# Ledger of designs, part 27: designed miniproteins, single chains, continued (4)

Each design is a single chain, and the fold is of that chain. pLDDT is the mean over its residues in the fold that is shown.

## One batch from the design tools (miniprotein)

Design m12911
Fold by ESMFold2-Fast:
Structure m12911 (fold): chain A 79 residues (1-79)
Amino acid sequence: SAEPTSATHEMVAEDPEAAVDAAVEEAFAEAKANPDEIASLEVVSRRATPESAEAVLSVTDKETGKTYTVTLRAFRAAP
């Protein structure tokens, strides 16, 4: 379907904060590359600990005008 829904993307990385920051940068790059699909993208919250990091993005779809939430989460790889 063309209508996006709120989603959570989870990752496992040696550096959770760096992984989440990279994912946020990729999301902004995607929004800039697709201005006809994404009307706005904002980081509404960000937190990081040595064991986990999380960023919550508010995304407005240009086609539907609907706002949805994308949660980017990373956990440290445990031995």
Scores: mean pLDDT 80

Design m12912
Fold by ESMFold2-Fast:
Structure m12912 (fold): chain A 72 residues (1-72)
Amino acid sequence: DALREAIRRRVRAIEQTADILEKLGKTEESKTLREKAREIADLLRQGRLDEAWEKAVEAENEVTKLLSEIAK
């Protein structure tokens, strides 16, 4: 399913960003993103694709915000 695959890809991207943040010493931000990734994965397992997508978009916005803050 295209939507399910898109959500899984976003979860992986969020986890990858959390790994990068952890390496940069941003432990709390990394922890927050890992929690969001887990929440999205749980919704995906429950078949709640619309909620999983909403949470994935929210997490993507948080990633963008965190990366912009690191750039300053």
Scores: mean pLDDT 82

Design m12913
Fold by ESMFold2-Fast:
Formats: C-alpha cells, sequence, structure tokens
Structure m12913 (fold): chain A 97 residues (1-97)
C-alpha cells in the first residue's frame, strides 16, 4: 500500500516523464483489492495532454484489465476511439486484443 500511495502522489507531477513512470508503476501494482483507487489515479493522469503519459495509461490499463474489471476495458475502448493521438489510439486497440 505505501508504494501504491507514493505512485498515486507522483501522478500529479508537472514532469510528463515522472507522470508516465508513476502510471506504469500503478498498472503493475494493481490488485482486485486496490483496482478502483488505481483506475481513479489513471483517469486523472489521462487529463494530461502529453502523449507519453497517455501511452503509459494505455499500458497500465492493459495490465489492470488482466485483474478483471470491465471498467479498464471501457476506458481502453474510449481511448481507441477518442484519443487525439493516433499512436495512443492504436496502442489502446492492441491492449484490447
Amino acid sequence: MEKLEEAIKKIDSKDPEEQAKAVRELGKLATPENVEKVLEAISRALLSPDPEVQRAAVEALGEIAKVGPEKARDILEYLAEHSPDPEVQEAARRALE
């Protein structure tokens, strides 16, 4: 839990590289017990217009989808259709396969 809380705190970083790293870490730390908190933090990171942060969020959502919440898949489907970055859209489509 302490490592999870540290990663959530770093989501608010002004450095896109630090935000992206924190998002990827959250994806790896996701469990059925903490997945709602993790998804809320990743949803906040998706407010960043930075493509690296959005790509990290797609990677994290792919890992979270393995834990089972349909909400992670729903967010990936949204990104596949609505992301302003074509590379992020493609990454989201691959994560859904």
Scores: mean pLDDT 78

Design m12914
Fold by ESMFold2-Fast:
Structure m12914 (fold): chain A 100 residues (1-100)
Amino acid sequence: SKISEKLQALSEENIKKFEENTIENLKEILEKRLELLKELLPSLEDEGKKLVAEKTIELLEEMIKLLDEGASLEEILEAEEELIERKQRELHEEAGLPIP
């Protein structure tokens, strides 16, 4: 029926709008966190804390870039896990710590 086809199309459009709104909200949260960390960074005196903050800033910038390039929520979740692992490895290497 034409009603079932219209309801299906509206459901698909609503899901798409929900995903788009979720991506926009996530981007705003990440940008706010990035701003706070960039403001905090010059006040850090501990080299280890400074390095952690710098790697977290890099992580957030790469995630924001993926969102700007139109990455899906699934792609962002997969990228977050891989980026965290990569940034932890970089942190250990730069700090001269053994890789876990």
Scores: mean pLDDT 79

Design m12915
Fold by ESMFold2-Fast:
Structure m12915 (fold): chain A 103 residues (1-103)
Amino acid sequence: SAVDEAIAALEAGDPEAAWRLVDIALHGSPEDQARALAALDRALAAGNAHVEIALETRVLLAKESELPLWEALLARARELGLATLTARLEELLAAARAFRAVI
């Protein structure tokens, strides 16, 4: 599956796989989203810079219309008990809101 291929590619050090996993987490089936979120959480806990860059870029550049998708993803990460990803998403979403408030 696309999620299996993206996880394997991320473990092999492919930076593009981080972006694919974020896209799967936002737009995939509930099963694929859960697997993508778990993979992102493990990678963040391991200090994977590609996942950090992908999450930061996607959240900070998210359109206002996309923020509900990120809030839903944060809620799903909390539901799944993914502590590292949850903390990072909370920080990035707070930063995204603060950035948009700057005139």
Scores: mean pLDDT 85

Design m12916
Fold by ESMFold2-Fast:
Structure m12916 (fold): chain A 65 residues (1-65)
Amino acid sequence: DEREKLRKEGYELAKRGQEILSNAKSEEERNQGLSLIYLGGSLLAQSRGKEETAQRLRERAEKFR
């Protein structure tokens, strides 16, 4: 199931991003955490068929790369 795969990947990325953000000691590490959180959110939105929301979250993630 494509939607289940996107949901799982999105959740795992967001969780990893939150872990990085919580332990971040530099601006670079904070940006890495935020990027993963927004990327994970994008995949979760896509799994729910919310393409515009997914695109906006993906664009936000790119700004933190």
Scores: mean pLDDT 84

Design m12917
Fold by ESMFold2-Fast:
Structure m12917 (fold): chain A 86 residues (1-86)
Amino acid sequence: MIDKEKLEKEVEYSVRMIDLAVKITVAKRKGDKEEEEKYRKELAIVAAEMDALVNGKSLEDVREFLKKEGLEEETEKVIKKIEEEK
């Protein structure tokens, strides 16, 4: 079943992820490893938010994903944001 509001949110998140992917590519070409790592972490957070809010992923799946990406300290802050926007 097609949900128009869900589809619009998915498009919005996809655009944000594309923008971050471009920034990662630019940083990589410049050899700026700190900026590349920064944008990769931002991309992981945006992807986790989309998975929870658009794809209905559990908060436990989001926690495991963020910890795997090295974002353990930011994990609970991201979870609170998702719970407030869900």
Scores: mean pLDDT 79

Design m12918
Fold by ESMFold2-Fast:
Structure m12918 (fold): chain A 70 residues (1-70)
Amino acid sequence: SEELGRELGREADELLAKGASIDSVLAKVGSRADEYADEGYDKAEILRAAAEAVRDPELSARLRAWAEQL
């Protein structure tokens, strides 16, 4: 759902604030989104909502591009 994506976006911001790389954050967000997709949620919706929630412009752009390819 959109709310799950927003929560993942908030978690992504916290990881970046703790010094995680954008690539490692993308891997974690992708893994969590895949887990939600396995439960029947829309992965593209989750990634799009996460892109809207994150503050980092590069991470936001990459999450949005990923959602558009699904």
Scores: mean pLDDT 85

Design m12919
Fold by ESMFold2-Fast:
Structure m12919 (fold): chain A 82 residues (1-82)
Amino acid sequence: KSYTLSEEVTVEETVEEGTTGPVRAPEEVITPGAEVTAELKLNGELIAKAKLDGETGEGTITVVKTIEAGTSGTATITYTSS
Protein backbone atom coordinates (compact mmCIF):
# COMPACT_ATOMS: atom_id res chain seq x y z
CA LYS A 1 0.00 0.00 0.00
CA SER A 2 1.03 3.64 -0.37
CA TYR A 3 0.15 6.98 1.20
CA THR A 4 1.00 10.38 -0.29
CA LEU A 5 1.11 13.86 1.29
CA SER A 6 1.74 17.11 -0.59
CA GLU A 7 2.51 20.62 0.63
CA GLU A 8 3.67 23.86 -0.95
CA VAL A 9 7.04 24.86 0.47
CA THR A 10 9.85 27.38 0.12
CA VAL A 11 13.34 26.28 1.10
CA GLU A 12 14.83 28.92 3.41
CA GLU A 13 18.33 27.40 3.70
CA THR A 14 20.31 25.26 1.26
CA VAL A 15 20.06 21.57 2.22
CA GLU A 16 23.10 19.62 1.06
CA GLU A 17 23.09 16.14 -0.45
CA GLY A 18 23.92 13.62 2.29
CA THR A 19 22.05 15.51 5.02
CA THR A 20 20.13 13.15 7.33
CA GLY A 21 17.33 13.74 9.78
CA PRO A 22 14.59 11.99 11.72
CA VAL A 23 11.26 11.38 10.02
CA ARG A 24 7.94 9.97 11.25
CA ALA A 25 5.35 8.25 9.10
CA PRO A 26 1.70 9.31 9.44
CA GLU A 27 -0.66 6.89 11.23
CA GLU A 28 -2.10 5.71 7.88
CA VAL A 29 1.15 3.90 6.96
CA ILE A 30 1.94 2.26 10.32
CA THR A 31 1.87 -1.46 9.51
CA PRO A 32 3.23 -3.83 12.20
CA GLY A 33 5.83 -6.22 10.81
CA ALA A 34 6.26 -4.37 7.50
CA GLU A 35 9.11 -2.20 6.30
CA VAL A 36 8.12 1.28 5.13
CA THR A 37 10.01 3.38 2.60
CA ALA A 38 9.47 7.04 1.82
CA GLU A 39 10.36 9.17 -1.18
CA LEU A 40 10.30 12.97 -1.02
CA LYS A 41 9.94 14.84 -4.30
CA LEU A 42 10.10 18.58 -4.90
CA ASN A 43 8.35 19.67 -8.10
CA GLY A 44 8.32 16.02 -9.18
CA GLU A 45 12.06 15.46 -8.63
CA LEU A 46 13.35 12.97 -6.05
CA ILE A 47 15.28 14.85 -3.37
CA ALA A 48 15.24 12.54 -0.33
CA LYS A 49 14.60 8.93 0.66
CA ALA A 50 13.87 7.25 3.96
CA LYS A 51 13.53 3.79 5.45
CA LEU A 52 11.19 3.50 8.42
CA ASP A 53 10.02 0.97 10.97
CA GLY A 54 6.47 -0.05 10.02
CA GLU A 55 5.34 -0.46 13.63
CA THR A 56 6.68 2.79 15.12
CA GLY A 57 6.67 4.85 11.92
CA GLU A 58 10.15 6.15 12.82
CA GLY A 59 13.16 6.34 10.56
CA THR A 60 15.87 8.46 9.01
CA ILE A 61 15.54 10.50 5.85
CA THR A 62 18.59 11.14 3.66
CA VAL A 63 18.84 13.97 1.13
CA VAL A 64 19.94 12.54 -2.25
CA LYS A 65 20.11 15.87 -4.11
CA THR A 66 21.16 19.32 -2.88
CA ILE A 67 18.21 21.74 -2.55
CA GLU A 68 19.16 25.39 -3.02
CA ALA A 69 17.84 28.14 -0.73
CA GLY A 70 14.94 29.99 -2.35
CA THR A 71 13.60 26.92 -4.18
CA SER A 72 9.81 26.81 -3.96
CA GLY A 73 7.14 24.43 -5.15
CA THR A 74 5.20 21.34 -4.24
CA ALA A 75 6.86 18.88 -1.86
CA THR A 76 5.33 15.40 -2.11
CA ILE A 77 6.20 12.54 0.21
CA THR A 78 5.04 9.01 -0.66
CA TYR A 79 5.17 6.20 1.91
CA THR A 80 5.12 2.62 0.63
CA SER A 81 4.77 -0.49 2.82
CA SER A 82 5.83 -3.97 1.73
Scores: mean pLDDT 79

Design m12920
Fold by ESMFold2-Fast:
Structure m12920 (fold): chain A 72 residues (1-72)
Amino acid sequence: SSLVELAKEIMAKVKDPAKMAEGLKAAAELARSVGDEKLAERLEKLSTAPVEEQPEAARLAEEAMVRALAVS
């Protein structure tokens, strides 16, 4: 339950341009916690990217959430 709630909060932040950097950093931390350091680095890099990268950022954040939930 708490992982689903965390994933929803992270995705809501990633979809909000004002909170996208915060959401991507949270997604990067979750990716790192499941051992995907390369995905975590990519998400951290995107957290400093322009909002034009939002579709790619949202896709990678969703990938991190799916991987975290699948490992349960």
Scores: mean pLDDT 72

Design m12921
Fold by ESMFold2-Fast:
Structure m12921 (fold): chain A 86 residues (1-86)
Amino acid sequence: SGVEQFNSEIEKLKEKSEEPIYYVTVKKDYDAAKATAEELRKQFNDLKQLLKQARVMHPEVQEKLKELEEYIEKKIKEAEKIYKEM
């Protein structure tokens, strides 16, 4: 179902949102962390645009998109904070 596919894409983006912290803390590669942050924002915007084009106008979908955006931005900011404290 479309809902199952959408939930799968959200979980994939949440998983990918852990990568910037991994690059900063484990690989010590801030450029890779920044590149991954830009990819996350692009992939989120691509998902948002696909749902808009498909006219998916469910309030629950809009709420999940907002929560996902906030989660991604929180994880990116956490990685940046760790880098600044190193």
Scores: mean pLDDT 82

Design m12922
Fold by ESMFold2-Fast:
Structure m12922 (fold): chain A 66 residues (1-66)
Amino acid sequence: MRTIVIELEAPESTSDEEIIERAEKMARQAFDAEVVDVEVTEDKVIVTARAKSGTIIVITVNKVPE
């Protein structure tokens, strides 16, 4: 099993819903992966997706001060 970790940054003014939507779209379009878990915190959003190959993609979006 292979794991791919992607770290992104978004302004803290960006909504959690928008961050999740962008991460899901990236997982689906770039990796043909289905989102299996979403964890939202005050400082970051972690989206975990599984590709058809069994590869796990973890997208961490850090909220950064403007």
Scores: mean pLDDT 81

Design m12923
Fold by ESMFold2-Fast:
Structure m12923 (fold): chain A 64 residues (1-64)
Amino acid sequence: MKVNITVTRDADTVHFDVDVTYEDGSQRRFTVTIPNEWFDSDEEVDETKKSIKKVIELHVKERE
């Protein structure tokens, strides 16, 4: 399994583009969009990115 998250921040929203490639070769892409006003710093954005990745990795492990 491979999880890649690309973060794009604009004036009103932060977009977390999540690409998941499973071991069977299947792919899933989705975007998590959060209002920019919920983040006071780039550090909070980075922590949110890490949390999203961790949750996805845990969910895939529980399905095995």
Scores: mean pLDDT 76

Design m12924
Fold by ESMFold2-Fast:
Formats: sequence, C-alpha cells, structure tokens
Structure m12924 (fold): chain A 81 residues (1-81)
Amino acid sequence: MEISESQVLEILEPIKNPELVARAVGLLLRTAAEEGKFELLPDGNIVLVIGDERFDLNELVKEYASEEEYAAFVAKAKELL
C-alpha cells in the first residue's frame, strides 16, 4: 500500500544513528523531489519507488541500525498494516 512521507518519518523515529538518519532523510528528499512513492509491502518492508528504480529502506536500516532499533522500526511499520 502507498504511505505518506510523514508516516515513513514516524517509522524512522527509533533510529538514532546520525549517518543512517542522514542517508534515510536524503533518500526521502530524493523520492519527494522526483515525485516518487513510498510503498509498504505486506511483509512490513518499506520500498521507495522513483520511476523504474526501487529502494528497500529495510535493507538500509538493517545494515546500519542495531538489532533493537531495527526491531522497533519493523514494529512501527507493521502497525500500519
């Protein structure tokens, strides 16, 4: 399902790593600037769609976040399902 930029920002609230926050915000700004979309998949994954490109936000968060931060991020995303 499509979700808003503000919903993605709420889901990112558990993330405290400054580099990860900067990378995520940069990707959100690019998606908005290129009239892209934010999709929440049935498994709880968030994908940013820019034209024919798809960026898995969960892969970015999982790579840089702690296990606790990633679990909180996934839990917030699933609250929208």
Scores: mean pLDDT 80

Design m12925
Fold by ESMFold2-Fast:
Structure m12925 (fold): chain A 79 residues (1-79)
Amino acid sequence: PSTLEPERLLDEAEALLREAEALLAAGGDPQRVRDLVDRAVGLLERLRKISETHALPPEMVERARELEARAEALRAAIE
């Protein structure tokens, strides 16, 4: 029972969103921001599929919701 995969997906999604946030703040390419957000959302969708067969700890569920909200905010910001 590996907690490694869910933790890895959360860490990778967070890193991508941090990169997207930094790029957006620097006035970088909106297409690059979109690509980073789409990659992060893909990782969160994989985590969601895992959660359908394995109950995740509440802390991981809360972290996933927070990252999903950050992704949504970034999508809204780039139009």
Scores: mean pLDDT 84

Design m12926
Fold by ESMFold2-Fast:
Structure m12926 (fold): chain A 120 residues (1-120)
Amino acid sequence: SEEEKRADKLAEEGIALLQSGENIDEGVRKVEEAANIYEKLGKKQKAADLYVEAGSILYQQKRYDLAAEFFEKAAKIYEEMGYTGDAASLYLGSAWAYAQAGNTRKAAESFEKALELINK
């Protein structure tokens, strides 16, 4: 669809901005807009995968809070899809990223969510 093509272009542009590090705020905005369009179109897998890719880039750039937030968004989508193992792994990734950022409260919350999923 035309909406999916627009989302694909936003995702490509957003990822490029995050990889360059020149305008991270704009890159985040474009990634979130693309993911929201994918979710609206019922393409949950594409939305979750985009958040994982963007979060990984942000983590490599030491933008740990943003990386953690994106991993959480991806984890929630995978959980909604019933991919509990993938969701648990992403909640652990988010917990580690929040810990790296010094956000111990959110790190503990994400870690607890991961434990809930792996103990099902």
Scores: mean pLDDT 91

Design m12927
Fold by ESMFold2-Fast:
Structure m12927 (fold): chain A 83 residues (1-83)
Amino acid sequence: MEALRAAEEALEAAREADATGLLGAQIGGGVGALAAGVGLLLVKKGADEEGLAVAEMGLEAARKALAGALAGGSEGGLEAMGE
């Protein structure tokens, strides 16, 4: 269940990273989501500890890609929201 949640959250972060239109974020988010999917498959095969760790790494990678895009690409949006 935890690996499934990590994979779902990684897919959501990748979707948001893709929505930024920034190639680096799109690639980073996609790779993170793929890694989380591999982690889920490992859990399904009975490698629960390894699978969860891989899924969590994938989620973290996708979130970092999104956070980097938002920090570098959304500065104007943050300023506009502050008005």
Scores: mean pLDDT 74

Design m12928
Fold by ESMFold2-Fast:
Structure m12928 (fold): chain A 80 residues (1-80)
Amino acid sequence: MPSVVEALEEAIEAAEDEEEKGILMFILGLAHEEGSRLREDGVIELGERMSTILGGKRRATIEELIELMKEVIKKRRESL
C-alpha cells in the first residue's frame, strides 16, 4: 500500500493546475509533520492542524482535500 507521502507526490505529478500543485504540496507538508495515515480505500486520516483548517473534517480523499482547500481559499478571498 502506498504511503500518504507517495500518494500525495503522485497527485502533485499528475496535477496540471498550479493552484492544485500548491495545495497538494501544502497538504504533503502537513501530512508528513502530523503523521497522517492513508487507508486501503484511499481515505486519508487527517491530523489536528489539517482538521482545524478544514473546519473539523477528520477524513478525506486526496480529491476531497483539494476541493475543501479550494473552498477555504475562496472563502478567505471573498472575506477580503
Scores: mean pLDDT 78

Design m12929
Fold by ESMFold2-Fast:
Structure m12929 (fold): chain A 97 residues (1-97)
Amino acid sequence: SRNDEFEREFEERVKKILEELGVKYDPSKGLPETALTLSEEDKKKFLKEVAKILHELAEKYELPEEEREKLIGAFRALAEKLGFSEEEIEEIVELLE
């Protein structure tokens, strides 16, 4: 149940960020494909905001370390797909602590 509540709130917050950046979230394409339509500057802003949301919601829903590690892994995969370097990804991942 906590995972379902986490997922729902995460999706709502991510949709809001995308709308603020001028892009409507398309569930049929998923998050990575939708984020690929952003400018390079907005991709970086998007990743930083997603990292902050993941941190806040992991704390709020008291996610166990195993689930937090999975989220960090998924976040790294998203950042790599968006074309970020390992150095840039490490800088942003610090926001997930």
Scores: mean pLDDT 78

Design m12930
Fold by ESMFold2-Fast:
Structure m12930 (fold): chain A 97 residues (1-97)
Amino acid sequence: LIDPERLEEIWREFERRLAELYGVEDPRAYANSLTLEEFLRVAAEVYGLSVETVRRLLREAFREENVPEPSLSTPFGALPSRVRATFLYRLAEESRR
């Protein structure tokens, strides 16, 4: 179980990086509107990871939460909150390496 305080910290850092890189006024709404295909590329840029690594982490998040992987055209915000939480946590951890 991911600590809610840590998850909010991860979201705030992600939102800050999105605002800096893409100049968006509402980074969370922007992130949630991206298709999974678009989100993989954006997350790769934000965290300094390869798209392949980000895609692997997304697949691991679905597997960990026992949720079937949807199509890449699915909006990020349409994912169950637990999958989004696990995915963002895994991205933050991977970027520390």
Scores: mean pLDDT 83

Design m12931
Fold by ESMFold2-Fast:
Structure m12931 (fold): chain A 86 residues (1-86)
Amino acid sequence: DVINQQLDEMSAYFIEKAKEEENPAVSEGLRIAADSLDQAKGMEPLQARINARGTISVVKSYMLSQGVPQEKVDEWVKKGTEIINS
């Protein structure tokens, strides 16, 4: 239950950030990340947490490759990590 709520909150956060993005590739990457988090729902809690952390790592690498500023990527990673550890 708690992990599914955390995944929902993180997915919603990435969708909200995607709506704010002018770059279509960055926006789409955030939506794909949200979908990945939704797919982690229904997994056992530890596996869901591993998948969520993996999704955050992929987002970090992808967004930096798209030219998103380091400070902005670090903000997204920090928020995602705070949600999954709450």
Scores: mean pLDDT 84

Design m12932
Fold by ESMFold2-Fast:
Structure m12932 (fold): chain A 99 residues (1-99)
Amino acid sequence: MPRKISPELQKRLAEIQKRADEALEKSEKLREVAEKLAEKIEKELWDDREKTMGAQLGIMAGAAGLSDEELVEIAKELGLSEEAIKVALKARRELQEAV
C-alpha cells in the first residue's frame, strides 16, 4: 500500500531542482523573490502538507523555466490533488510575475 515515487521521477525532480538552484544563483533578485514567496507560502499553508508541497514545486518549476503543462505532468506523477496542482500553478506564475 505505500506509493513509491519512481527512480525516474526522482531523477527528473533532481534535474529541475538543479536548474532552479542555478537560476537563483545567477540572479540575486530572483533568489530574494523566491525566498520571500517560499516563506509566505510556508506560513500560510503550513497546516496543509500537500498544498505546501505543491507551492514548493511551483516555485522550483518557475525558477527552472518549466511550462504550466510540464508542472502539471510532474505534479500528477507525484500524486498531488487538483487543489495542490492549482497552488503549484499559482506559485509558479507569482514567481514569474514578480521578476
Scores: mean pLDDT 75

Design m12933
Fold by ESMFold2-Fast:
Structure m12933 (fold): chain A 96 residues (1-96)
Amino acid sequence: DIIQATKKALEGAIDLIERAIEYAKQGDLGLAITYARQAKDVAVPALISAGLSEEARKIGELLDKAIEYLKQGDIDGAIKYLKEAKELLEETLKKL
């Protein structure tokens, strides 16, 4: 069931984003980037497979922005985009 597989993938991506936020707050930018990349790698293909290509594009862009800010050491900017990606994933999950 694509819907159930997508729900599980989005729940996993949300957890990975929460870990990225936690490590960003701790100043561990390397782990924050790793978890943000893993969230993208889980969420984007799952959304595409579910026919949610617009949501996949938006979430991918938000996570790419977060990774960019983490690479620059802008923790506040990174957390903003990580939270926006998490909120969009939670909204998408509610609609499934």
Scores: mean pLDDT 91

Design m12934
Fold by ESMFold2-Fast:
Structure m12934 (fold): chain A 80 residues (1-80)
Amino acid sequence: MPSEEEIEKLIEEYAEELSKVTGLKKEDVIKAIKETLESQKSEEEKLKLIYDLKARILSLFDDEKKQEESLKLRKKAEEL
């Protein structure tokens, strides 16, 4: 399972990329992502969202290892 520190880092990385694309402030994007995670009432649903978020971040890179990890995380999220 990803640690809370890893989750926080992934949220920051995803929010930074989204803020560049959308023009929204990074802090506002981080808040929206955290509120979405907090609205999930089951730990299983939170975990699925975390894996999907990590997979989306990794898919943004043109790197074979990161793309492979992204596919594995998506499969893990679907198996939960």
Scores: mean pLDDT 69

Design m12935
Fold by ESMFold2-Fast:
Structure m12935 (fold): chain A 59 residues (1-59)
Amino acid sequence: MTAVDKLLLQLETEEGRKILRELLGLPEDASDEEILAAILRLNEAQREQLLKEAEKRLA
């Protein structure tokens, strides 16, 4: 399972979406599509870092 697959699971919850918006520097009202587009602009190392930070906040 890749970092992007795990990040997509975070998009399924309001809490996950909020955390991803904050970590990506997106507006509070950013859509799921905007969050996904931001993730897809990252390289693999940046996606792994984002996932680790999101998982810490969701723990």
Scores: mean pLDDT 81

Design m12936
Fold by ESMFold2-Fast:
Structure m12936 (fold): chain A 87 residues (1-87)
Amino acid sequence: MPSEEELLEEFEREVKRLLGEISRLEHQGAPASEIVAKLEEAKRRIEELYERIAPLLSEEQRERLKRAVESVLATLDAKIAEARAAG
């Protein structure tokens, strides 16, 4: 079984990977529709990862992860709204 630290590190790595892909598309001047699609994909991936790892964590670490997920999803939602307004 992976440790709680390993599970949280997996979450952080996946978030950084997804945000890096979005940042690259933005830097390359990708269409707003492509950026929105990637942001929506990132939201689904993060939600799936939370559902997978949350049951394996202690109550304290699960609450910490939940707050991190909510913060990241709020950031992605703001980016989706901005991209849609710009398009």
Scores: mean pLDDT 83

Design m12937
Fold by ESMFold2-Fast:
Formats: structure tokens, sequence, C-alpha cells
Structure m12937 (fold): chain A 94 residues (1-94)
């Protein structure tokens, strides 16, 4: 399937939740039910600090993506408070 990837780099941990919501809103514009979304948060070394995945459901596109993106960001903030993060939302289209 076609892949869409949305990335925000050099995000301060204090801004990560808002940036995760912004990426989720943009992802929701191109995502469809049955698509698989992978949300990942990385540190400056590229190490994964937080991740979540979801299969998108009809009527829940934004909610499902936002939940995955926020979970990844929250896990990264807990593991590396004060770090700068790369936030990534990848959509694998059905």
Amino acid sequence: GKVTRLVAENVPAEEALEVARELAREAAKVAKPGDVVHAVARNEKGEVLGADSVVLKEGRILEDIERAALEAAKEAIEKAPGAKLTLEVTIIHK
C-alpha cells in the first residue's frame, strides 16, 4: 500500500503534546478507515522513546490517530523530560 509520513523534528518535550495533536490533524485529512497508523517519538540520537499503532475505524479517524500520537509523545516525555524529540506519524494505506 501507499505510505504517507508526517514528521516534526527538534520538538521541545514541553511542546510535544500540542505538536502530536497537529500531526494527528494533518494525518486525518488523508487517512481512511482500514489504514494502519504508526506513531513514533525519537530522541536526538534517533532512539525510539515512545510508540503506538492503530488500525483506523470508520467514524474514529482523528480520535484513533490522536490517541496513538499522544501515547507515543507522552511515553517519550516520561523517559526524556527536557529533551528535544522527533515526532513521526506514518499512515500505511489499505
Scores: mean pLDDT 89

Design m12938
Fold by ESMFold2-Fast:
Structure m12938 (fold): chain A 66 residues (1-66)
Amino acid sequence: RLELARAVTEEAAAEADRELRARFGGRVRVSPTSEGLKITAASSEDFAAGVELAARVLRERVEAAE
């Protein structure tokens, strides 16, 4: 369960990071942590977009696992 949750989080982080880099050119980044995902952004607007995208990717990955 812990290993599966970590794998899903790492896959979600990689997918979200790829999409954010394509859209924001590195202004928004996502990385996996032991507690979930870490999002770094240059502005509050970019941060909000990063949070929304990361939440969407995580939801899709969890739904796909069932």
Scores: mean pLDDT 72

Design m12939
Fold by ESMFold2-Fast:
Structure m12939 (fold): chain A 89 residues (1-89)
Amino acid sequence: MKEEIRELAKKLTEAVIAGDMEEAEKYNKKFMEILGEAVKKGDKETVVEGLEAIKEMVEELTKAGVLSEEEGKELVAQLEAQKAKVEAE
């Protein structure tokens, strides 16, 4: 699961940068299904891995100019807050 969620996030990032919205939607759906299943099962480790993968995606999209530096910074802060909540439970 952990390796799969990271691989899907990487493929999603590549599809977004390439402008392939159809492929991006496909990978996003699979990514969200795995993350949702992990939340339902209480698999905190997989949820944290998913949040870290989204953070890496935001950083790559910011470097590629898809997100502004300000938008990327705000999203990273939100993801760190979400991770802290999951770890505190």
Scores: mean pLDDT 80

Design m12940
Fold by ESMFold2-Fast:
Structure m12940 (fold): chain A 57 residues (1-57)
Amino acid sequence: SPAETAARIAGGAREVHIEVVDSPENAETLERAKALAEALAQHPDVRVTLTVYPAPP
């Protein structure tokens, strides 16, 4: 689950960067990335950055 993954990451990382391309093929990956970023944001000692790239034209 995103919460379990976030807890594991927060145990060893102080800064996390998540990058996803916003395309129809990546819709599920984008949703999972957002959920993970939200779960990581609940850990005050971790800085999380979610970068969403627009789909190429």
Scores: mean pLDDT 79

Design m12941
Fold by ESMFold2-Fast:
Parts: sequence; structure tokens; C-alpha cells
Structure m12941 (fold): chain A 74 residues (1-74)
Amino acid sequence: MSPEEEARARLDELVARVRALAAAGVPPSAIYDEAVARLAEINEYARAQGVLTPEFRAYAQQRFEEVVAVITAA
């Protein structure tokens, strides 16, 4: 798997995890704190691997918007 594919997979996993935590009744503030920390780790990984492309940033923005929508709907 390429570093960009791995970074995208981690973003997809983050969204899936956020949805699972929301469905399990975890408080929105706790989900948000975990999501922010995990997103920072994914961005650091992407930067370290040299894959912070405009395409990756657009993908990360879309996944971040999904995370925020799930958290704010709760």
C-alpha cells in the first residue's frame, strides 16, 4: 500500500470509528477530542511521508466534514 493510500485508509477508519462511537452513545465532546487527536496523527504521518498533496487535503477535508456532521448531529 502506498503512503497516500494508507493515509486515506486511516481517514476512512477514523470516520467509521466516529460513527461507531456515536452509535454507542459516547458523549460528543469525547468523540471530538479523539477525532481531533487522530486527525492530527494522520496529518503528521502524511506530512512525514511527503503525501500532503492538494488531492489528499481535499479528501481529508471531506472526511473531516463527515466527522463534524456525525458529532454535531448527536
Scores: mean pLDDT 83

Design m12942
Fold by ESMFold2-Fast:
Structure m12942 (fold): chain A 67 residues (1-67)
Amino acid sequence: MAMEEEAKRVVETGRTLARLSKYDKTAGENAFKMMDEMVERAKEYPIYPQVEEEAKRVKEEAKEALA
């Protein structure tokens, strides 16, 4: 389904931004926002539990890079 492909792309983009947050604070902030928005959008789809898990990992990675 289109939502499953969209979720994968958004998570991969967020992961890239999380890695860049060591060099750019705005990239880390965008990673958090992007993950929160994707989790909300996926809420009614079967992929929701996987998106929630991946979003948590991306946000933790961004948080560690910003610390």
Scores: mean pLDDT 79

Design m12943
Fold by ESMFold2-Fast:
Formats: sequence, C-alpha cells, structure tokens
Structure m12943 (fold): chain A 79 residues (1-79)
Amino acid sequence: SELLQRLRLAIGLGNKEEIEELAKELGVKIYKDIFDTAIAIAKALGDPELVKLIEELKEAVKAGDKLKAAELRRKILQL
C-alpha cells in the first residue's frame, strides 16, 4: 500500500508533518501525541504489525531509550 509506505517512511524519519497530513487525507483524528496519530492511521489501514511496532517505539521514546528507538525506526522502514 502506498499509504502504508508513506506512513512507514514518515515514522522512520520522524516526519511529524507527513503523519498529520496522512491523518487529514484519511479522516483520522490528530492526537496531541504524534505516535497516537500514527497508531490510529496504521489501524485504519489494517496493519497490526505496524501498530505493534509504533506502540513499542512510543514506549522507547518515552523511556529515553535512543538505541531501541533507532532499531524500531529501522524495522518500521524495512517492512
């Protein structure tokens, strides 16, 4: 899916503006937390594997685990 590829690239590169643009295109709610917006888009597009990876990335970022966050971004880009 082109939309899933756009979402994966935006998350992997930290492009918040592209994630919000995708939410607008899909009629998905924009949350205060950008990862919650990305999760909602992934759910709307029907990708449970991507949902799980974004949830793990959100927790890694919140914990300040930069190495785990970088590895999760890499995994998301390679889906």
Scores: mean pLDDT 89

Design m12944
Fold by ESMFold2-Fast:
Structure m12944 (fold): chain A 71 residues (1-71)
Amino acid sequence: SQAQRLAEQGQQAEKQGDYLTAGSLYEQAGRLTPDPQQAAQLYRQSSQSYEKAGDTEKAQQALQQAQQLEQ
């Protein structure tokens, strides 16, 4: 699926230390994932990647999306 490909690209970006790109890719994967539990995990990975990139605002937005899906 497109979501799965984006998540795999996010993992590759993380391995390369490109945390900003990884955050964006995990966020896109979460958006395209129909299962709320899996989507929440992807948004949490996005948040962690954005934190490592120093983008606190995007990290907070991704975490908020994950928390909303877990309710």
Scores: mean pLDDT 89

Design m12945
Fold by ESMFold2-Fast:
Structure m12945 (fold): chain A 92 residues (1-92)
Amino acid sequence: KEKAEEFIKKADEALKNGDRATAAVYYSAAATIYVKNGELDKAEELAQRALSLGTPAARAAAHIAMSKIYEAKGDTEKAEQYRKEADKLIEE
């Protein structure tokens, strides 16, 4: 919980400095923490925000976050799909 709020603050600061890639990584990290807290709507909002920043880092990190969100929802098939897509993005 505390680390999620810290990561959001770091993401907001990165955006103010024009660093979209760093912002995307921090938003995605916050999203995975919200998944652990059961706050899936907040997690999904942050993962989508990360994805909207349009960098390769944003796409990879956001797919990892989406995988964790679907695991928490019990959708194992979609969780595995998002994990594999993240792996492909990292390999590029």
Scores: mean pLDDT 78

